# Designed miniproteins, single chains, continued (2): the designs that were tried, part 2

Each design is a single chain, and the fold is of that chain. pLDDT is the mean over its residues in the fold that is shown.

## One batch from the design tools (miniprotein)

Design m4036
Fold by ESMFold2-Fast:
Structure m4036 (fold): chain A 93 residues (1-93)
Amino acid sequence: MQEVIDEIINAPREDQIRALASAIYYIEEARRLAAQAEAAGNAEEAAKYRAIAEKLEELRKEIIERLKLSEEELEEARRLAPKVAAEREASLA
């Protein structure tokens, strides 16, 4: 994990913003999967996805803190998160 953070810190700003967007997307995806598992009565799978979301949230917080991203850059990352989702769906279709 530290190696991933070090890679992000040394990357161009555009790539840093995209990395944060990916983290936001995967946090939302993990939370969505946890909710689906809970609705299906699968408490063990729901707990697994919640744990993944918590780890990704910690990574997101560390990226923001270390990179000192501006409010504008944070907002850009949030706007890019749906595009990451669309790219992933296009690859699977």
Scores: mean pLDDT 78

Design m4037
Fold by ESMFold2-Fast:
Structure m4037 (fold): chain A 75 residues (1-75)
Amino acid sequence: MEMVTVRIEIPHSEPFDLAKIEALLKEYGGEITSIRETPEARLITALVPKEKAEEFVKELKKLYPGAKITVLGAP
């Protein structure tokens, strides 16, 4: 299965719940690879199956409308 890297930036103004992101990733066959904080946002990097990445992004936007989400190439 081809995986793609997804970068998720959740601003500190949004309530952050890691369990919600983990649950959504499991639903789409993905996993978190790293989490870091900046003064502006929490940065989460995840691997998601390429064919499911677009739908994952749409669902994540419903949970965190202020999130910036970037789909990168293969890890």
Scores: mean pLDDT 79

Design m4038
Fold by ESMFold2-Fast:
Structure m4038 (fold): chain A 93 residues (1-93)
Amino acid sequence: KELEEQIKKLKEEMQERINELYGELAGVDVQVFTDLEEAAKQELSEEERAALNAEARAIHERILANATEEEIRERLLERTEELGKKIEELLAK
């Protein structure tokens, strides 16, 4: 039926949970990640792209100041495991 739409919705929900965790670790609203992704899709000058990359790096450094790469991986798995299983079940059809 609507398997492709269901998979897309689950992937979007998974991405939202990932962004929520990064927002918590960086001390920023999840909307900041959405804004950065949307900005990256636009036609940017070299200067604008450099500024966007600098902002993304600052957020990444803040995340790593609050959690190790290993801790981030564990927390991501905890938050996304159920959604991953649902995607696998839909793909197995």
Scores: mean pLDDT 75

Design m4039
Fold by ESMFold2-Fast:
Structure m4039 (fold): chain A 71 residues (1-71)
Amino acid sequence: DELERLKAEARELLEELERLVEEVKDPQMKAQLTAGLEFLRRALELARTPEAVRRVIEDARYLIEKAKEAI
């Protein structure tokens, strides 16, 4: 099932994002990234199509890159 496979991939990316956010030292940036992570977790829970999950994956990769820049 493509949907289940993509959701598993998205969950792994959100777990990576959570680990990176914990390493962010700036409190304001950490709060913004935490809010983004929580938003994507909700979006993933509500996602009913492969397209919706792919958007979560794209947004998660974007936030991961931002978190890496903030460490």
Scores: mean pLDDT 88

Design m4040
Fold by ESMFold2-Fast:
Structure m4040 (fold): chain A 68 residues (1-68)
Amino acid sequence: SPLERFRAGVEAVLAVIEELRAAGVRLPETYAQWLLDEVRRAGEELGVPEEELRRALARLEKAIAAAQ
């Protein structure tokens, strides 16, 4: 389903962010903003429920903040 594809994509992105954090690599602010915008667009295009999209973006923002 589109929702399952979206969730899998979010988990893959979160895993990469965690690996970068563990390696001491700081995400550039411009790249972090681009990534959040792309996830938002993907969720909207896939017709993901608003609550699921907001929760995914909040999780990503928290992970990005921890990696900065």
Scores: mean pLDDT 84

Design m4041
Fold by ESMFold2-Fast:
Structure m4041 (fold): chain A 112 residues (1-112)
Amino acid sequence: SKSKEFADKFKEKLDEFLEELEKLAKENPEDESIQRDAAFFNLGEFAKLFGEEVAKKLEKLLKELTLGIANSDFETIKKVLEELLELAKKYGMKLTAEFLEELLKMLEEAIA
């Protein structure tokens, strides 16, 4: 289905971003901004930087995103991306916030 095809492309784009972010973090260990962005997808490091309660919220959102993608549930994906974007902006994850805004735009264009 078109919904499954879009969800598969969305997941591929997310996986590509995570791979590039891991590479950037390894190549720039002294860049505090890049290390913060990488921590957004490493719950243990995120918990060390921002605390267990916020890390649990992030974990729930990432699980909901994964489930939304698996089910091609675009309403859930949109809601979770908006909440992830607010969290990324609040904790200074600039690259992650920019990427999440791009994903939201892709989703809105696909459902229009």
Scores: mean pLDDT 82

Design m4042
Fold by ESMFold2-Fast:
Order: sequence, then structure tokens, then C-alpha cells
Structure m4042 (fold): chain A 87 residues (1-87)
Amino acid sequence: MLSKEEFELEVDIALVYMQAALLENAAKRETDPEVAAQIRKLVEEARKYIDKALEYLKQGNFEEAKKWIEKARELVREASALLDAAA
């Protein structure tokens, strides 16, 4: 069975992944092309960091996995703030 730490990391990664997907969908409805482009760029970068977090998680390197998911979460927050400011 998964450790509690591993399970919590998997949940965090899944939540950030879902947030990134929702932001990508929101960007498709954004009428300001500059804002839409910035959100897409941040989401694309966040997805790369999510992939790195998953790689480290598979290696059992929970410290690095946490670091990369935190970076992805920061990018998702920035994209969300841009969307809120554009509303």
C-alpha cells in the first residue's frame, strides 16, 4: 500500500493537474488574446513541472516531487490571478 506521504503527494499532483486543465479551458473563452496567451504559457510550464514531480514521485524522491509540484502550483496561482484580473 502507498505511504501516507506518497498518497498526499499524489492527491496534490492530481489537484494541480485539474486546476491547470480548468485554466486551459478558461483561456479558450478569454476575449483578450494577450491574457489568453499568458495563461496558456503558464499552464504549459506548470504541466512540465507536474511531469517532473511525477517522475520524482516514481523514483521515491518525495522532497524533489514536493519542490516541483510547489513550482507548478505557483504558476497555476499566477494564471488564475491573470484570469481574475481580466474578468
Scores: mean pLDDT 83

Design m4043
Fold by ESMFold2-Fast:
Structure m4043 (fold): chain A 60 residues (1-60)
Amino acid sequence: DRAELLRTGAIKALEAGDGYAAITLARQLASLGDKKGVAEVAEHAESLGQKEVAKEIRSL
């Protein structure tokens, strides 16, 4: 499933400290209509202390 791959990729990017890659993948996830997946990625960013990245993802 493309949504699952995008979600997994975005989380891995966050854990690697690559906020731009995470936002790019989350934007693709949003374009697929996966609101839950976008929320999960944003929550993960918040849990890692990446407040600005989380805010960008929540705005998608």
Scores: mean pLDDT 85

Design m4044
Fold by ESMFold2-Fast:
Structure m4044 (fold): chain A 105 residues (1-105)
Amino acid sequence: MTPLEYLKKAFDYLILGLPDEAFYWFKKVLSFPLEEIVKALEEFAKTYPLGKTYSSAAEFLLDFAMALYSRLPKEKRDEFIELVLPKLEQLSPEAAERFRKWLEE
């Protein structure tokens, strides 16, 4: 399966209210090289089912990360931060800082 196919599964499970399953598929996306993750995020953002426009792959990743984190059980949140924050930092230090500040709320 491609990173885009894993990202679509993660999104579908998030919409269905299954955050554990969403995170399982999202972890598979994050295991790919950064360049492949960026391509998947950009492609998914262009075909986003809810018609929302994203200015960058980093903005889409930030929105998705916030939505998934908010719905995850407490015991999985540390693992989520450890996997997502480094990728977000590599994409956009500004988006990573926004995520850190949001976590402090």
Scores: mean pLDDT 81

Design m4045
Fold by ESMFold2-Fast:
Structure m4045 (fold): chain A 80 residues (1-80)
Amino acid sequence: PTVVMTLPDGSVVRIEVPEVIKLGDLTAKILEHLSLEQAEAIVEKLFEEKLVDEEMTVEEAVEKLNEIFAPFGITLEVEY
Protein backbone atom coordinates (compact mmCIF):
# COMPACT_ATOMS: atom_id res chain seq x y z
CA PRO A 1 0.00 0.00 0.00
CA THR A 2 0.96 3.67 -0.40
CA VAL A 3 0.65 6.42 2.22
CA VAL A 4 -0.47 9.68 0.58
CA MET A 5 0.65 12.73 2.56
CA THR A 6 -0.79 16.21 1.99
CA LEU A 7 1.49 18.94 3.35
CA PRO A 8 0.38 22.40 4.64
CA ASP A 9 1.49 24.02 1.35
CA GLY A 10 -0.86 21.68 -0.59
CA SER A 11 1.91 19.47 -1.98
CA VAL A 12 1.29 15.69 -2.08
CA VAL A 13 3.89 12.98 -1.36
CA ARG A 14 3.41 9.22 -1.92
CA ILE A 15 5.34 6.79 0.31
CA GLU A 16 5.46 3.04 -0.43
CA VAL A 17 5.14 1.01 2.81
CA PRO A 18 4.49 -2.60 3.90
CA GLU A 19 0.98 -3.60 5.11
CA VAL A 20 2.32 -3.90 8.69
CA ILE A 21 4.68 -1.18 9.93
CA LYS A 22 6.10 0.24 13.16
CA LEU A 23 4.64 3.67 13.90
CA GLY A 24 8.15 5.10 14.36
CA ASP A 25 9.31 3.77 10.97
CA LEU A 26 6.37 5.38 9.14
CA THR A 27 6.99 8.62 11.05
CA ALA A 28 10.68 8.60 10.03
CA LYS A 29 9.69 8.35 6.33
CA ILE A 30 7.25 11.26 6.73
CA LEU A 31 9.80 13.45 8.58
CA GLU A 32 12.13 13.29 5.54
CA HIS A 33 9.60 15.57 3.76
CA LEU A 34 9.15 18.12 6.59
CA SER A 35 11.11 21.16 7.79
CA LEU A 36 13.53 20.66 10.70
CA GLU A 37 11.28 22.73 13.02
CA GLN A 38 8.16 20.66 12.20
CA ALA A 39 10.13 17.40 12.47
CA GLU A 40 11.44 18.30 15.96
CA ALA A 41 7.94 19.20 17.23
CA ILE A 42 6.45 15.94 15.89
CA VAL A 43 9.29 13.82 17.36
CA GLU A 44 8.74 15.42 20.79
CA LYS A 45 5.00 14.63 20.60
CA LEU A 46 5.63 10.99 19.56
CA PHE A 47 8.16 10.53 22.38
CA GLU A 48 5.55 11.85 24.84
CA GLU A 49 2.91 9.39 23.50
CA LYS A 50 5.41 6.44 23.66
CA LEU A 51 4.01 4.82 20.50
CA VAL A 52 7.17 4.64 18.34
CA ASP A 53 7.86 0.89 18.76
CA GLU A 54 4.27 -0.33 18.22
CA GLU A 55 3.78 -2.48 15.10
CA MET A 56 0.38 -2.16 13.44
CA THR A 57 -1.38 -2.14 10.07
CA VAL A 58 -0.61 0.85 7.84
CA GLU A 59 -4.29 1.91 8.12
CA GLU A 60 -4.10 1.94 11.95
CA ALA A 61 -0.75 3.78 11.84
CA VAL A 62 -2.19 6.43 9.50
CA GLU A 63 -5.23 6.93 11.79
CA LYS A 64 -2.99 7.42 14.85
CA LEU A 65 -0.56 9.74 13.01
CA ASN A 66 -3.42 11.87 11.64
CA GLU A 67 -4.33 12.76 15.25
CA ILE A 68 -0.70 13.78 15.94
CA PHE A 69 -0.08 15.56 12.60
CA ALA A 70 -3.42 17.44 12.29
CA PRO A 71 -2.18 20.45 14.36
CA PHE A 72 0.73 20.77 11.88
CA GLY A 73 -1.60 20.85 8.85
CA ILE A 74 -0.54 17.40 7.59
CA THR A 75 -3.10 14.81 6.40
CA LEU A 76 -2.40 11.14 5.65
CA GLU A 77 -4.42 8.53 3.74
CA VAL A 78 -3.83 4.98 2.42
CA GLU A 79 -4.01 3.95 -1.27
CA TYR A 80 -3.78 0.33 -2.53
Scores: mean pLDDT 74

Design m4046
Fold by ESMFold2-Fast:
Structure m4046 (fold): chain A 76 residues (1-76)
Amino acid sequence: MEELSKEAVEVARAHADAGDMELADLTFRALELAKKLHEEGRTELAEQFLKETIEAGRAGDIEKLREIVARLEKEV
């Protein structure tokens, strides 16, 4: 969780620095929701979502990030 959370923050900040605010916001939102899953004891699921988020964020895949956030919101 700690390493994946750190990577997600780095991806989100890189998008913010590039002016891609929607990519940054979606990445931070996915991280926030994944942290809630971890707090609920659902760490394996939280890590799976963070890995998907990091991959989609690095690819600049805004549609995939929206899908990930929507799935996370249903889980929390």
Scores: mean pLDDT 86

Design m4047
Fold by ESMFold2-Fast:
Structure m4047 (fold): chain A 66 residues (1-66)
Amino acid sequence: MSGAEAGARAAEAAAKGDAEAAGLYGTGVQSSGNDEGGRYGALASLAAKAGDNEAGKEYGQLAAKA
């Protein structure tokens, strides 16, 4: 899975409120050598867990762009 693909899936998961999936896909971005994308994926997961699905989606989109 490419970093861009993992980031896009993290954004989708965060938008659905699936914090666990968002975190896993965020880790996939980081594993592709994209540390910034991985960090945004982790933030998307934390925001979704806090019930802030809008912030989660935004961080997930940042992970996909990084």
Scores: mean pLDDT 69

Design m4048
Fold by ESMFold2-Fast:
Structure m4048 (fold): chain A 80 residues (1-80)
Amino acid sequence: DKKKKEIEEQVELAVEVLKKAGAEELTVEKIDEEHAIISGSKTVNGKKMLVRTPITADKEELERLNKELEEQLAAERAAA
């Protein structure tokens, strides 16, 4: 199944990206052959934040979601 292979590849890439970004306690939840969720935590400005990255077979969707997640974390860090 080509979608299953694509999802497995996307999950591995997203886990590495999140680890580089300093996310801890990463868990991978496989929902189906086309969808998974990677969850973790990251400490931002002394606050423990939950990080969730949905994974799909669409690489563009994955990149967009990762960018939105980074922007959200940056906004919360900037919130004085």
Scores: mean pLDDT 69

Design m4049
Fold by ESMFold2-Fast:
Structure m4049 (fold): chain A 78 residues (1-78)
Amino acid sequence: MKEIEEAKKAGDIETLKKLTSDPDPKVRLAATEALIELAETNPEALPILEELTSDPSGEVALAAGTYLGLRRIEEALS
């Protein structure tokens, strides 16, 4: 999905946030994965990922939840 690749390369969190509301779960999953990559440098992605843990697609919810769980473990070790 070229729009997601371009938004990720530009660090465009706002465009990725819009794509997480797409009716196609494949689009939402790709946007979620892009937000996960950007979350290390763009903390604005974190609240969007929190909302995605409640996504009706199990793959989207699992991707967001797994990443947030790993960050929680990292914080506990710091």
Scores: mean pLDDT 80

Design m4050
Fold by ESMFold2-Fast:
Structure m4050 (fold): chain A 100 residues (1-100)
Amino acid sequence: MEELARELLRTAEEARRAVEAGDLERAAELLRRIAELLKELGKKLAEEGDIIRSVAVYLLAVAAEFTAENRERISPELFRESALALAEAARRIAEEALEK
């Protein structure tokens, strides 16, 4: 759990920096990585019996993956806003996992 949460925290911070730098291709790659890490965290939460948090984390993973896959179909501004929101949500989830 701790190693996974730390990697998620690092990846979320990298995604935020990529968006701020205007590197939308890298931001999309990092959102795909965030989705992978969130799915793995969701599995561990389910194993610990935290089904509600597991479902919430899986839904966030789906949102991150969908945003990355549809980068070319949405405006660059909307992509940046969505990517920043997803990175912030992932950062918060990682911080909470490190506290518990």
Scores: mean pLDDT 85

Design m4051
Fold by ESMFold2-Fast:
Order: sequence, then structure tokens, then C-alpha cells
Structure m4051 (fold): chain A 87 residues (1-87)
Amino acid sequence: SMEKYIELKKKLDEAFKQLDEAEKAGNRAAMFEYIQKILEIVEEGYRLLSKEQAEELFDYVIEKLRASKSPLAKKFADQLEADRKAA
């Protein structure tokens, strides 16, 4: 539903905010935790949303990860896109 899409997008925005703060602090453990949380939200999207909404949410995640100054976040974006193409 649109309501669930908006909820998941808000959760993603909060997780990305926390990831950005962890990156600025050099806290690799926290960065890893928030990357895992982002992955869990994407997986929830594929379970609960339409295919089109889940794909929009995934594309939003890739865009946000690529916009990050973190090499770890950029590498994670590349891995997620590769995994999607291989499936």
C-alpha cells in the first residue's frame, strides 16, 4: 500500500541519517549495523509492497548509497545491483 511505502521510506531515511553520522564519526561497527538495517527494510519492502513500489524503494536505496562519501556504502550499492542482475 502507499501508506506502507511511506512508512518504509521514512525508516530508510532515518537509517541513512544514522549511517551518515556513523561515517562522520569513523564508527565502522555502527556503519555495519545501519547497512544491515537498510537491507532488512528493503527485504520487508519486497514482502509487503507491489513489485513496482519495491523496485522504487530499492532504486532509492541505491541512489542514497551511491551519494554517500563512504567507500563501504558505494561498494555495498555495487554488490546489491550485481546480486539483483544475477537473480
Scores: mean pLDDT 83

Design m4052
Fold by ESMFold2-Fast:
Structure m4052 (fold): chain A 80 residues (1-80)
Amino acid sequence: SKEERIERVVDAVRELAREFGLSDEQINALVTAARRMVQRAESDEEKERALEHLRNVARGLGLSDEQIERLVAAFREALA
C-alpha cells in the first residue's frame, strides 16, 4: 500500500541520516521532507522531482555528494 511505502522510505532515510551523524532535528527535517515527497509523487516525473528536492534538502544540511547519492539510492529502492 502507499502507507507501507511511505513508512519504508521514512525508515530508510532515518537510519541513513543517523549513520551520517545528523542531529535529531536534522533527521526530523529530512524524514518530514521524504514523507511529503512520497505522498505527492505518483508519476515517474514527480518521483524525479522529489529526488532532486531531497538532494537540495540534504545539501542544505551539509551532507557530502557521496552521502547525498547514498540517500537518493536508498529512497529510490524503498519506492520500488
Scores: mean pLDDT 80

Design m4053
Fold by ESMFold2-Fast:
Structure m4053 (fold): chain A 100 residues (1-100)
Amino acid sequence: GVAEAVEHARKAVELARKGDIPGALEHLGKAVEAALSPEAAERAREHLDKAREAALQGDGKSAVEHLRKALEVVREHAVSEGARRALEVALQAVIQAVSA
């Protein structure tokens, strides 16, 4: 639900600011599952998994591209304004962290 998506998105922001990219992406995955349909959540998680792989290999450009694709899935499929906004903030925080 919206409250679960917002809570996980908030944790993703905190972890991204600490440089814990794998932890941030795990909480983004949980937020996406709480905010989106199962089909949309699966598409977003595929992009988050590819972003994680790229980030761990030091490929910040590929990580950002996949995070932006996950953001587009969220913008298209999140019906709740609160969940959409929280996920947008969290995805942008992770993009900034991998771009640093």
Scores: mean pLDDT 87

Design m4054
Fold by ESMFold2-Fast:
Structure m4054 (fold): chain A 95 residues (1-95)
Amino acid sequence: SEFEKELESLRKKYVEDFKKQADKIMEENKDAPLEEVRKKLNELAAKTFLKLYIDVYELGKKYGLSEETVNRYILKASEEIQKILDEKLKEYEAK
């Protein structure tokens, strides 16, 4: 469906942007304590989640989806970003 195509495009955009910004934070803070990097990455994730929530909600309204359906898609996308965050933190610790 057209909704699924727009949702997938939106998901890819946010995931790619999150990865790029996370890598930049890690590089700029490579000599910082883990806790400082964790805080910065968590702040980035929170900002990304808020933007994603707004965009997916507006897309859901455009296609007449229920709030419950929209929230399920937001949850799935949030889980993907959380997985990436966890992977980036492990990469930082392993340096």
Scores: mean pLDDT 83

Design m4055
Fold by ESMFold2-Fast:
Structure m4055 (fold): chain A 51 residues (1-51)
Amino acid sequence: MTKISKEDYEAIKKAYENGERFTTYTDEDGNSRFDLTSEALQQAEKATIVD
């Protein structure tokens, strides 16, 4: 199951609310990803949020 930190999830949500087209987040493998904010938000909503 894909995991995402609360910090990354909040950052993605704020980027979406601010109308930013793209955002950066850390994936479950520890890699920095740069993707569409809408796509990142959809993936984050399906992931298990971890502290």
Scores: mean pLDDT 71

Design m4056
Fold by ESMFold2-Fast:
Structure m4056 (fold): chain A 93 residues (1-93)
Amino acid sequence: AVKLTVEPAKYDAATGKLTVTVKIESDENIPYTVSVLVKSKGHAPIVLGTAKAYSGETLTFEAPVVVDDDDITIEALLAKDGKLVKRATAKVE
């Protein structure tokens, strides 16, 4: 089974930087594609980044974002051969 873990995101209001940590665990030794999105009410989703990783890797995504709502959701998408296989969500707190 594939396990995708997203840790609660950290936001630094002084710099405007959001940091998201994602971990992948799988029985398959193949490259996955991870994409991280920031979703908030009233705003278009922001793509923090996309990276390829193997099982056991930890990925860190950082980007400047505007966070003005406490209902911020982080969504990580895990794809295999261009197909979505797992989704995980986390809050900023």
Scores: mean pLDDT 78

Design m4057
Fold by ESMFold2-Fast:
Structure m4057 (fold): chain A 58 residues (1-58)
Amino acid sequence: MKLTPAQLAGAIAAANSGDAAAIAAVAHDLRKHGGSPVPPTPAASAEDVIAAARAAAE
């Protein structure tokens, strides 16, 4: 199963905000629609998460 551009953008936005609640909300939405993919854990490297998400989108 693959993420849609909208789901990927949501994951990037959540990771960029650094909010655990936002990450959890995105994870819940992905579980409902795409099985059980887990977004990256927020640490403080939003740039790293964004780079990885961009690579996955390509």
Scores: mean pLDDT 58

Design m4058
Fold by ESMFold2-Fast:
Structure m4058 (fold): chain A 60 residues (1-60)
Amino acid sequence: KVYKLVDLSGNELIKKLIEKGLITAEVDEETGEVVVHNEFNKEKFKTTVKELEDRGYKLE
């Protein structure tokens, strides 16, 4: 599934999510689009995204 992340501070949060094994993803540098390559941590990813939204980051 493809997610578009906006208002993240660069790719730092995405890198942190990958580093913690919450997602396996590729970030399109042009669009900021995040492509999740597997569903292993999909539920954890969604939960983490909700936490990021609560902290003022936007997922679109």
Scores: mean pLDDT 54

Design m4059
Fold by ESMFold2-Fast:
Structure m4059 (fold): chain A 68 residues (1-68)
Amino acid sequence: TAGREASDFGKKGSKSNVMDKEGALSAIIGAGIGGGVNASQAVGTEYALNDGRMTGRQAREAADRGAS
C-alpha cells in the first residue's frame, strides 16, 4: 500500500508527459494519501525545483524517494 496511488499516477503518464497544474496537484495529494507526508513533500519539492513543471516519471521517482 505504500505509495500505490503515487505509483499509479506515474504509470498513467509517459516519461515525457508534462503534468498540468491539476495533474501535479493530484500527484502531490495522491502521494500523500498513498505514501504519506514524506512522499507528498518529495513530489511537491520536485514540482517547485522544476519551475512548476513535472513529468509522470519525475513525480513517480520523487514519490518513491519520499515513501518509506
Scores: mean pLDDT 65

Design m4060
Fold by ESMFold2-Fast:
Structure m4060 (fold): chain A 94 residues (1-94)
Amino acid sequence: MVRELTSPQELVEEVARQRVILSNSPAELAEKYGVSQSNASKTIELVRLRMREDKDGIAELLAGLTPEQRETVERILKAATEEGKAEIKKILAG
């Protein structure tokens, strides 16, 4: 199903956060964003599940999160997206 992958903005944001999140260990992400290693590990696993298009795994992971953990994961994803977008912009600017 290639039809939904044609949004340039969604593709750039997904590539940006994958690049930041998957380049760091759970401990490195925890230090970088000021979160627990547990929340960092859950964020890495969520990104990996999204890359595999594992809908059941994504649903199970999200259902296992507390509201506070969900907010923390969403904050990490947002911060990683912005950081990754800034890095891509620097590469494209020379």
Scores: mean pLDDT 78

Design m4061
Fold by ESMFold2-Fast:
Structure m4061 (fold): chain A 96 residues (1-96)
Amino acid sequence: LKEEAAREARELAERLREKAKTASPEASKLLTGAAQALEDAARLLPTLSDELAAQVLRRTAGLLEKIAKSLKDDPEGSKLLKEAAERLRELAERLE
């Protein structure tokens, strides 16, 4: 499950980086930051206990939700971040 969560986090990060290429400069910076947080989480997940991995996923989901609320200039990017956060919360629940 942690390896699957890491793969999904990397895939979501890639999608956010692609969206950032066509976003406004401000939205691009936020989307790139979100992608980096997902990539960092993906690197950590396989090295952590299930409890710590679930905590990292929930913390990352919370960060994505906050960034999504700041993306008034990119409703598509905001939607992607909200969907990513929901998926991370599901993965965290499965690790516990």
Scores: mean pLDDT 83

Design m4062
Fold by ESMFold2-Fast:
Structure m4062 (fold): chain A 62 residues (1-62)
Amino acid sequence: MLELREDVRITGRGPGYPPQTLTMTITRSGDRVTVSDLRFSDGIVEGVEYELEVEYRYTRAP
C-alpha cells in the first residue's frame, strides 16, 4: 500500500479567549495510523469550551 501523509491544522475558538492552534502530521501505512509532529499553541484554558475547525492536506508517496 502507498503511504498517505496528512498534515492537519485544528483551530479552536472560545468566546473571550484567543484562538488556539494544534498542528500534527498523520501517516497511514496499510491499516496503521501514526501521529507525529504534534504542536499546541500556548493558552488553552481548562474548562473553556472551544469550537474546533479542522483542515486536512493530503500527500501521497510516489
Scores: mean pLDDT 69

Design m4063
Fold by ESMFold2-Fast:
Structure m4063 (fold): chain A 73 residues (1-73)
Amino acid sequence: HMAELERIRQEAEDARRTAEENERLSKFYDVLAEYYRQLGDEEKARELERKSAILYTASGVLRAAADWLEEQA
């Protein structure tokens, strides 16, 4: 069962890495949303804010999954 534990650890690492990437993208979209809002493009700003929120939520779920997987390993 060592191969299974190593697989679980790899899945936890992958989930954590994806969560970190999604967090960075979320913050980037927040900055872009503010930029477009300053330009008067409220529609684009709201679209980017929604994308940021989705990525941030996905990041939280992935971090929780990674933590749970790490507890199994």
Scores: mean pLDDT 85

Design m4064
Fold by ESMFold2-Fast:
Structure m4064 (fold): chain A 73 residues (1-73)
Amino acid sequence: EEMEPEKGVEINTERIRENPDSSASYYGLGQNYRQLGQYDQAIDYFQRSLDLNPDNTTARRNLQRTQQDRQRS
């Protein structure tokens, strides 16, 4: 919405600083980097989110979509 992906990176990085086991914050970083078109970074953060919560179906789905987007770019 009003928040740009760069601001999202700052916010989610701060959340990880406060809660380093937050899979949701790593998932948020993945979304932010995907929106910035930085697919390698997005994939890395989605993978970290899944490492913390393997049952995160949304992160798994977005990881797969980001990998496809990277191949198409």
Scores: mean pLDDT 81

Design m4065
Fold by ESMFold2-Fast:
Structure m4065 (fold): chain A 70 residues (1-70)
Amino acid sequence: SENEELKKIVEEFLEKYLEKYEEAVKLGKEAIDKVEKIKKEAGELMEKWESGELTVEEFKKRMDELLEKL
């Protein structure tokens, strides 16, 4: 279902975020700030999807773009 697909992409994002955050802690504040900024952008996309501003397809596309930036 679409809900299961959305859950999967969010879980994949969170898993990659945690891995990149752990790497960033070793590199310093600038790397941490970059990873946190991308996480904030993902949160904003979730809010826009929940409010109906984004379709499921648009949400997935934008989340994939953020995954590439991580």
Scores: mean pLDDT 84

Design m4066
Fold by ESMFold2-Fast:
Structure m4066 (fold): chain A 77 residues (1-77)
Amino acid sequence: SLSDLSEEEKEAAITIVQYLLFNGSLSKEEILELLPEFSESTISRIIRILEKEGIVRVENGKIYLNTSVEEFIEKIK
């Protein structure tokens, strides 16, 4: 669940969702370039949690926003 994310990981999740809103989709590689302060394992864990919560969908190596930004904000609070 989103409660399994640290405060730092929640900030990363918000950043990922914002970039998905503006770009439509991102690869994991692109997310790693946008969040260089986080390890690949941390980014992979965040993406997995977001996918499990229905916030994002992963298709053909690309990550897509699966909910509205408002719905995401309500869930991450």
Scores: mean pLDDT 82

Design m4067
Fold by ESMFold2-Fast:
Structure m4067 (fold): chain A 94 residues (1-94)
Amino acid sequence: MSKEEEAEKLLEEAKELLKQAQELLDQAKKAFDEGNYDEALKLAQKALELASEAERLAREAAKLGKTEEALELETEAAVVAIDAAVLITVVKRK
C-alpha cells in the first residue's frame, strides 16, 4: 500500500501547485486587462511553470493507480497551462 500513499502525496502536491498556478493566472489576466504587460508576462510564465509541474505530478500519480483523480487533475492543469501559454503569446506580440 506504499504506492497508494505515494500517489496520494503526489496528488496533494499537484493540487497545491495547480491552485497556485490558477491564482497566478488570474493575477496575470488582471494585469493584462490593466495594461501592465510586464507583470502579466511574469505572472503568466510562473503560472505555466507551476501548471506544467502539476500536470507532471498528476501523470506520476496515475501510474501508481489513482488514475481517475489523476486524469482529472492533469486535465485541469493542462487547461491552466494552455491559458497561460496563450496569454504569454498575446503579451509578446504587444
Scores: mean pLDDT 86

Design m4068
Fold by ESMFold2-Fast:
Structure m4068 (fold): chain A 90 residues (1-90)
Amino acid sequence: SEEEILALETRFAQLVADALLSQPDLRLSAADVDAVFAEFEAVAPAELLPVVAATRARALERIAAQPDGKLSPAEAFELLEEFGAELRAL
């Protein structure tokens, strides 16, 4: 349902926001992203793990494309929007 999608998006957004705010430069390294996804995978429904894995792959791809090897707040926001779109496509 839309309510279930919003709840999952909100949880993921909160984990990402908390991780970003914990960094002095407000950016996430690959290790930071791995930690966020490990925490999210622990609470996500099993049937959605493929969508979570795809989102993680996109996050790591963005990090690889960045000159500093980190994910900015703007890039993290785009990732959250793409995650929501994938959930709605189910």
Scores: mean pLDDT 82

Design m4069
Fold by ESMFold2-Fast:
Structure m4069 (fold): chain A 72 residues (1-72)
Amino acid sequence: GSELLAFAKERADNISKKLTEYAKQAREKGLDEYAEELEKVAKDIRDNATDLPKFSELYKKAKELIEKVEKE
């Protein structure tokens, strides 16, 4: 189980890092509310790295937020 746990955590960390970069872009565009939501989702993804249903829901929210930032 340790290899799968390590993989799940690494995946969550990589996604969290990307969301933090998008949050920075959102702040540069004046989209502070989206930036704050992205930072919260990034933390929640890390905290729920091994909870697949919750991870899936959080990832969907992240994609919606990213799409909004990219369109501005």
Scores: mean pLDDT 82

Design m4070
Fold by ESMFold2-Fast:
Structure m4070 (fold): chain A 60 residues (1-60)
Amino acid sequence: SRAARLAQLQALLAELQDSIARLQEALARETDPDRKARYQEMLAGAQRVIAALQAQIAAL
């Protein structure tokens, strides 16, 4: 159902937002520039996925 799909997308969104929070904490503590760059790339990727999920939710 539409309601079940919405619930699934909202659950995925919440999981990704939690992952972003963890990555931001890791980035704040990281001193190695190569690892910082990797965390920043992962954050950018996760933020793009969040935008796509929000668009899917809005289209329901």
Scores: mean pLDDT 88

Design m4071
Fold by ESMFold2-Fast:
Structure m4071 (fold): chain A 70 residues (1-70)
Amino acid sequence: AAAEERIAALEKRAIELSQQIGDLSKDMFNAFTNGPLPSADERAAKAKQISSLNQELSRLLAEIRALKAA
């Protein structure tokens, strides 16, 4: 059904976003442990990017729940 296809597509996107968030967090951690310390502006930019991705993930999870409840 079209709803099942939509749910599958949203779940795939949610996995992709979770992976991107994880990769960004790992890159920040590696920069702090193995490289020169990032500037405050660079840290703020990365934090904002992670926050934006988390907001998108939350929206996708809400959409998935709504579709499964219908």
Scores: mean pLDDT 80

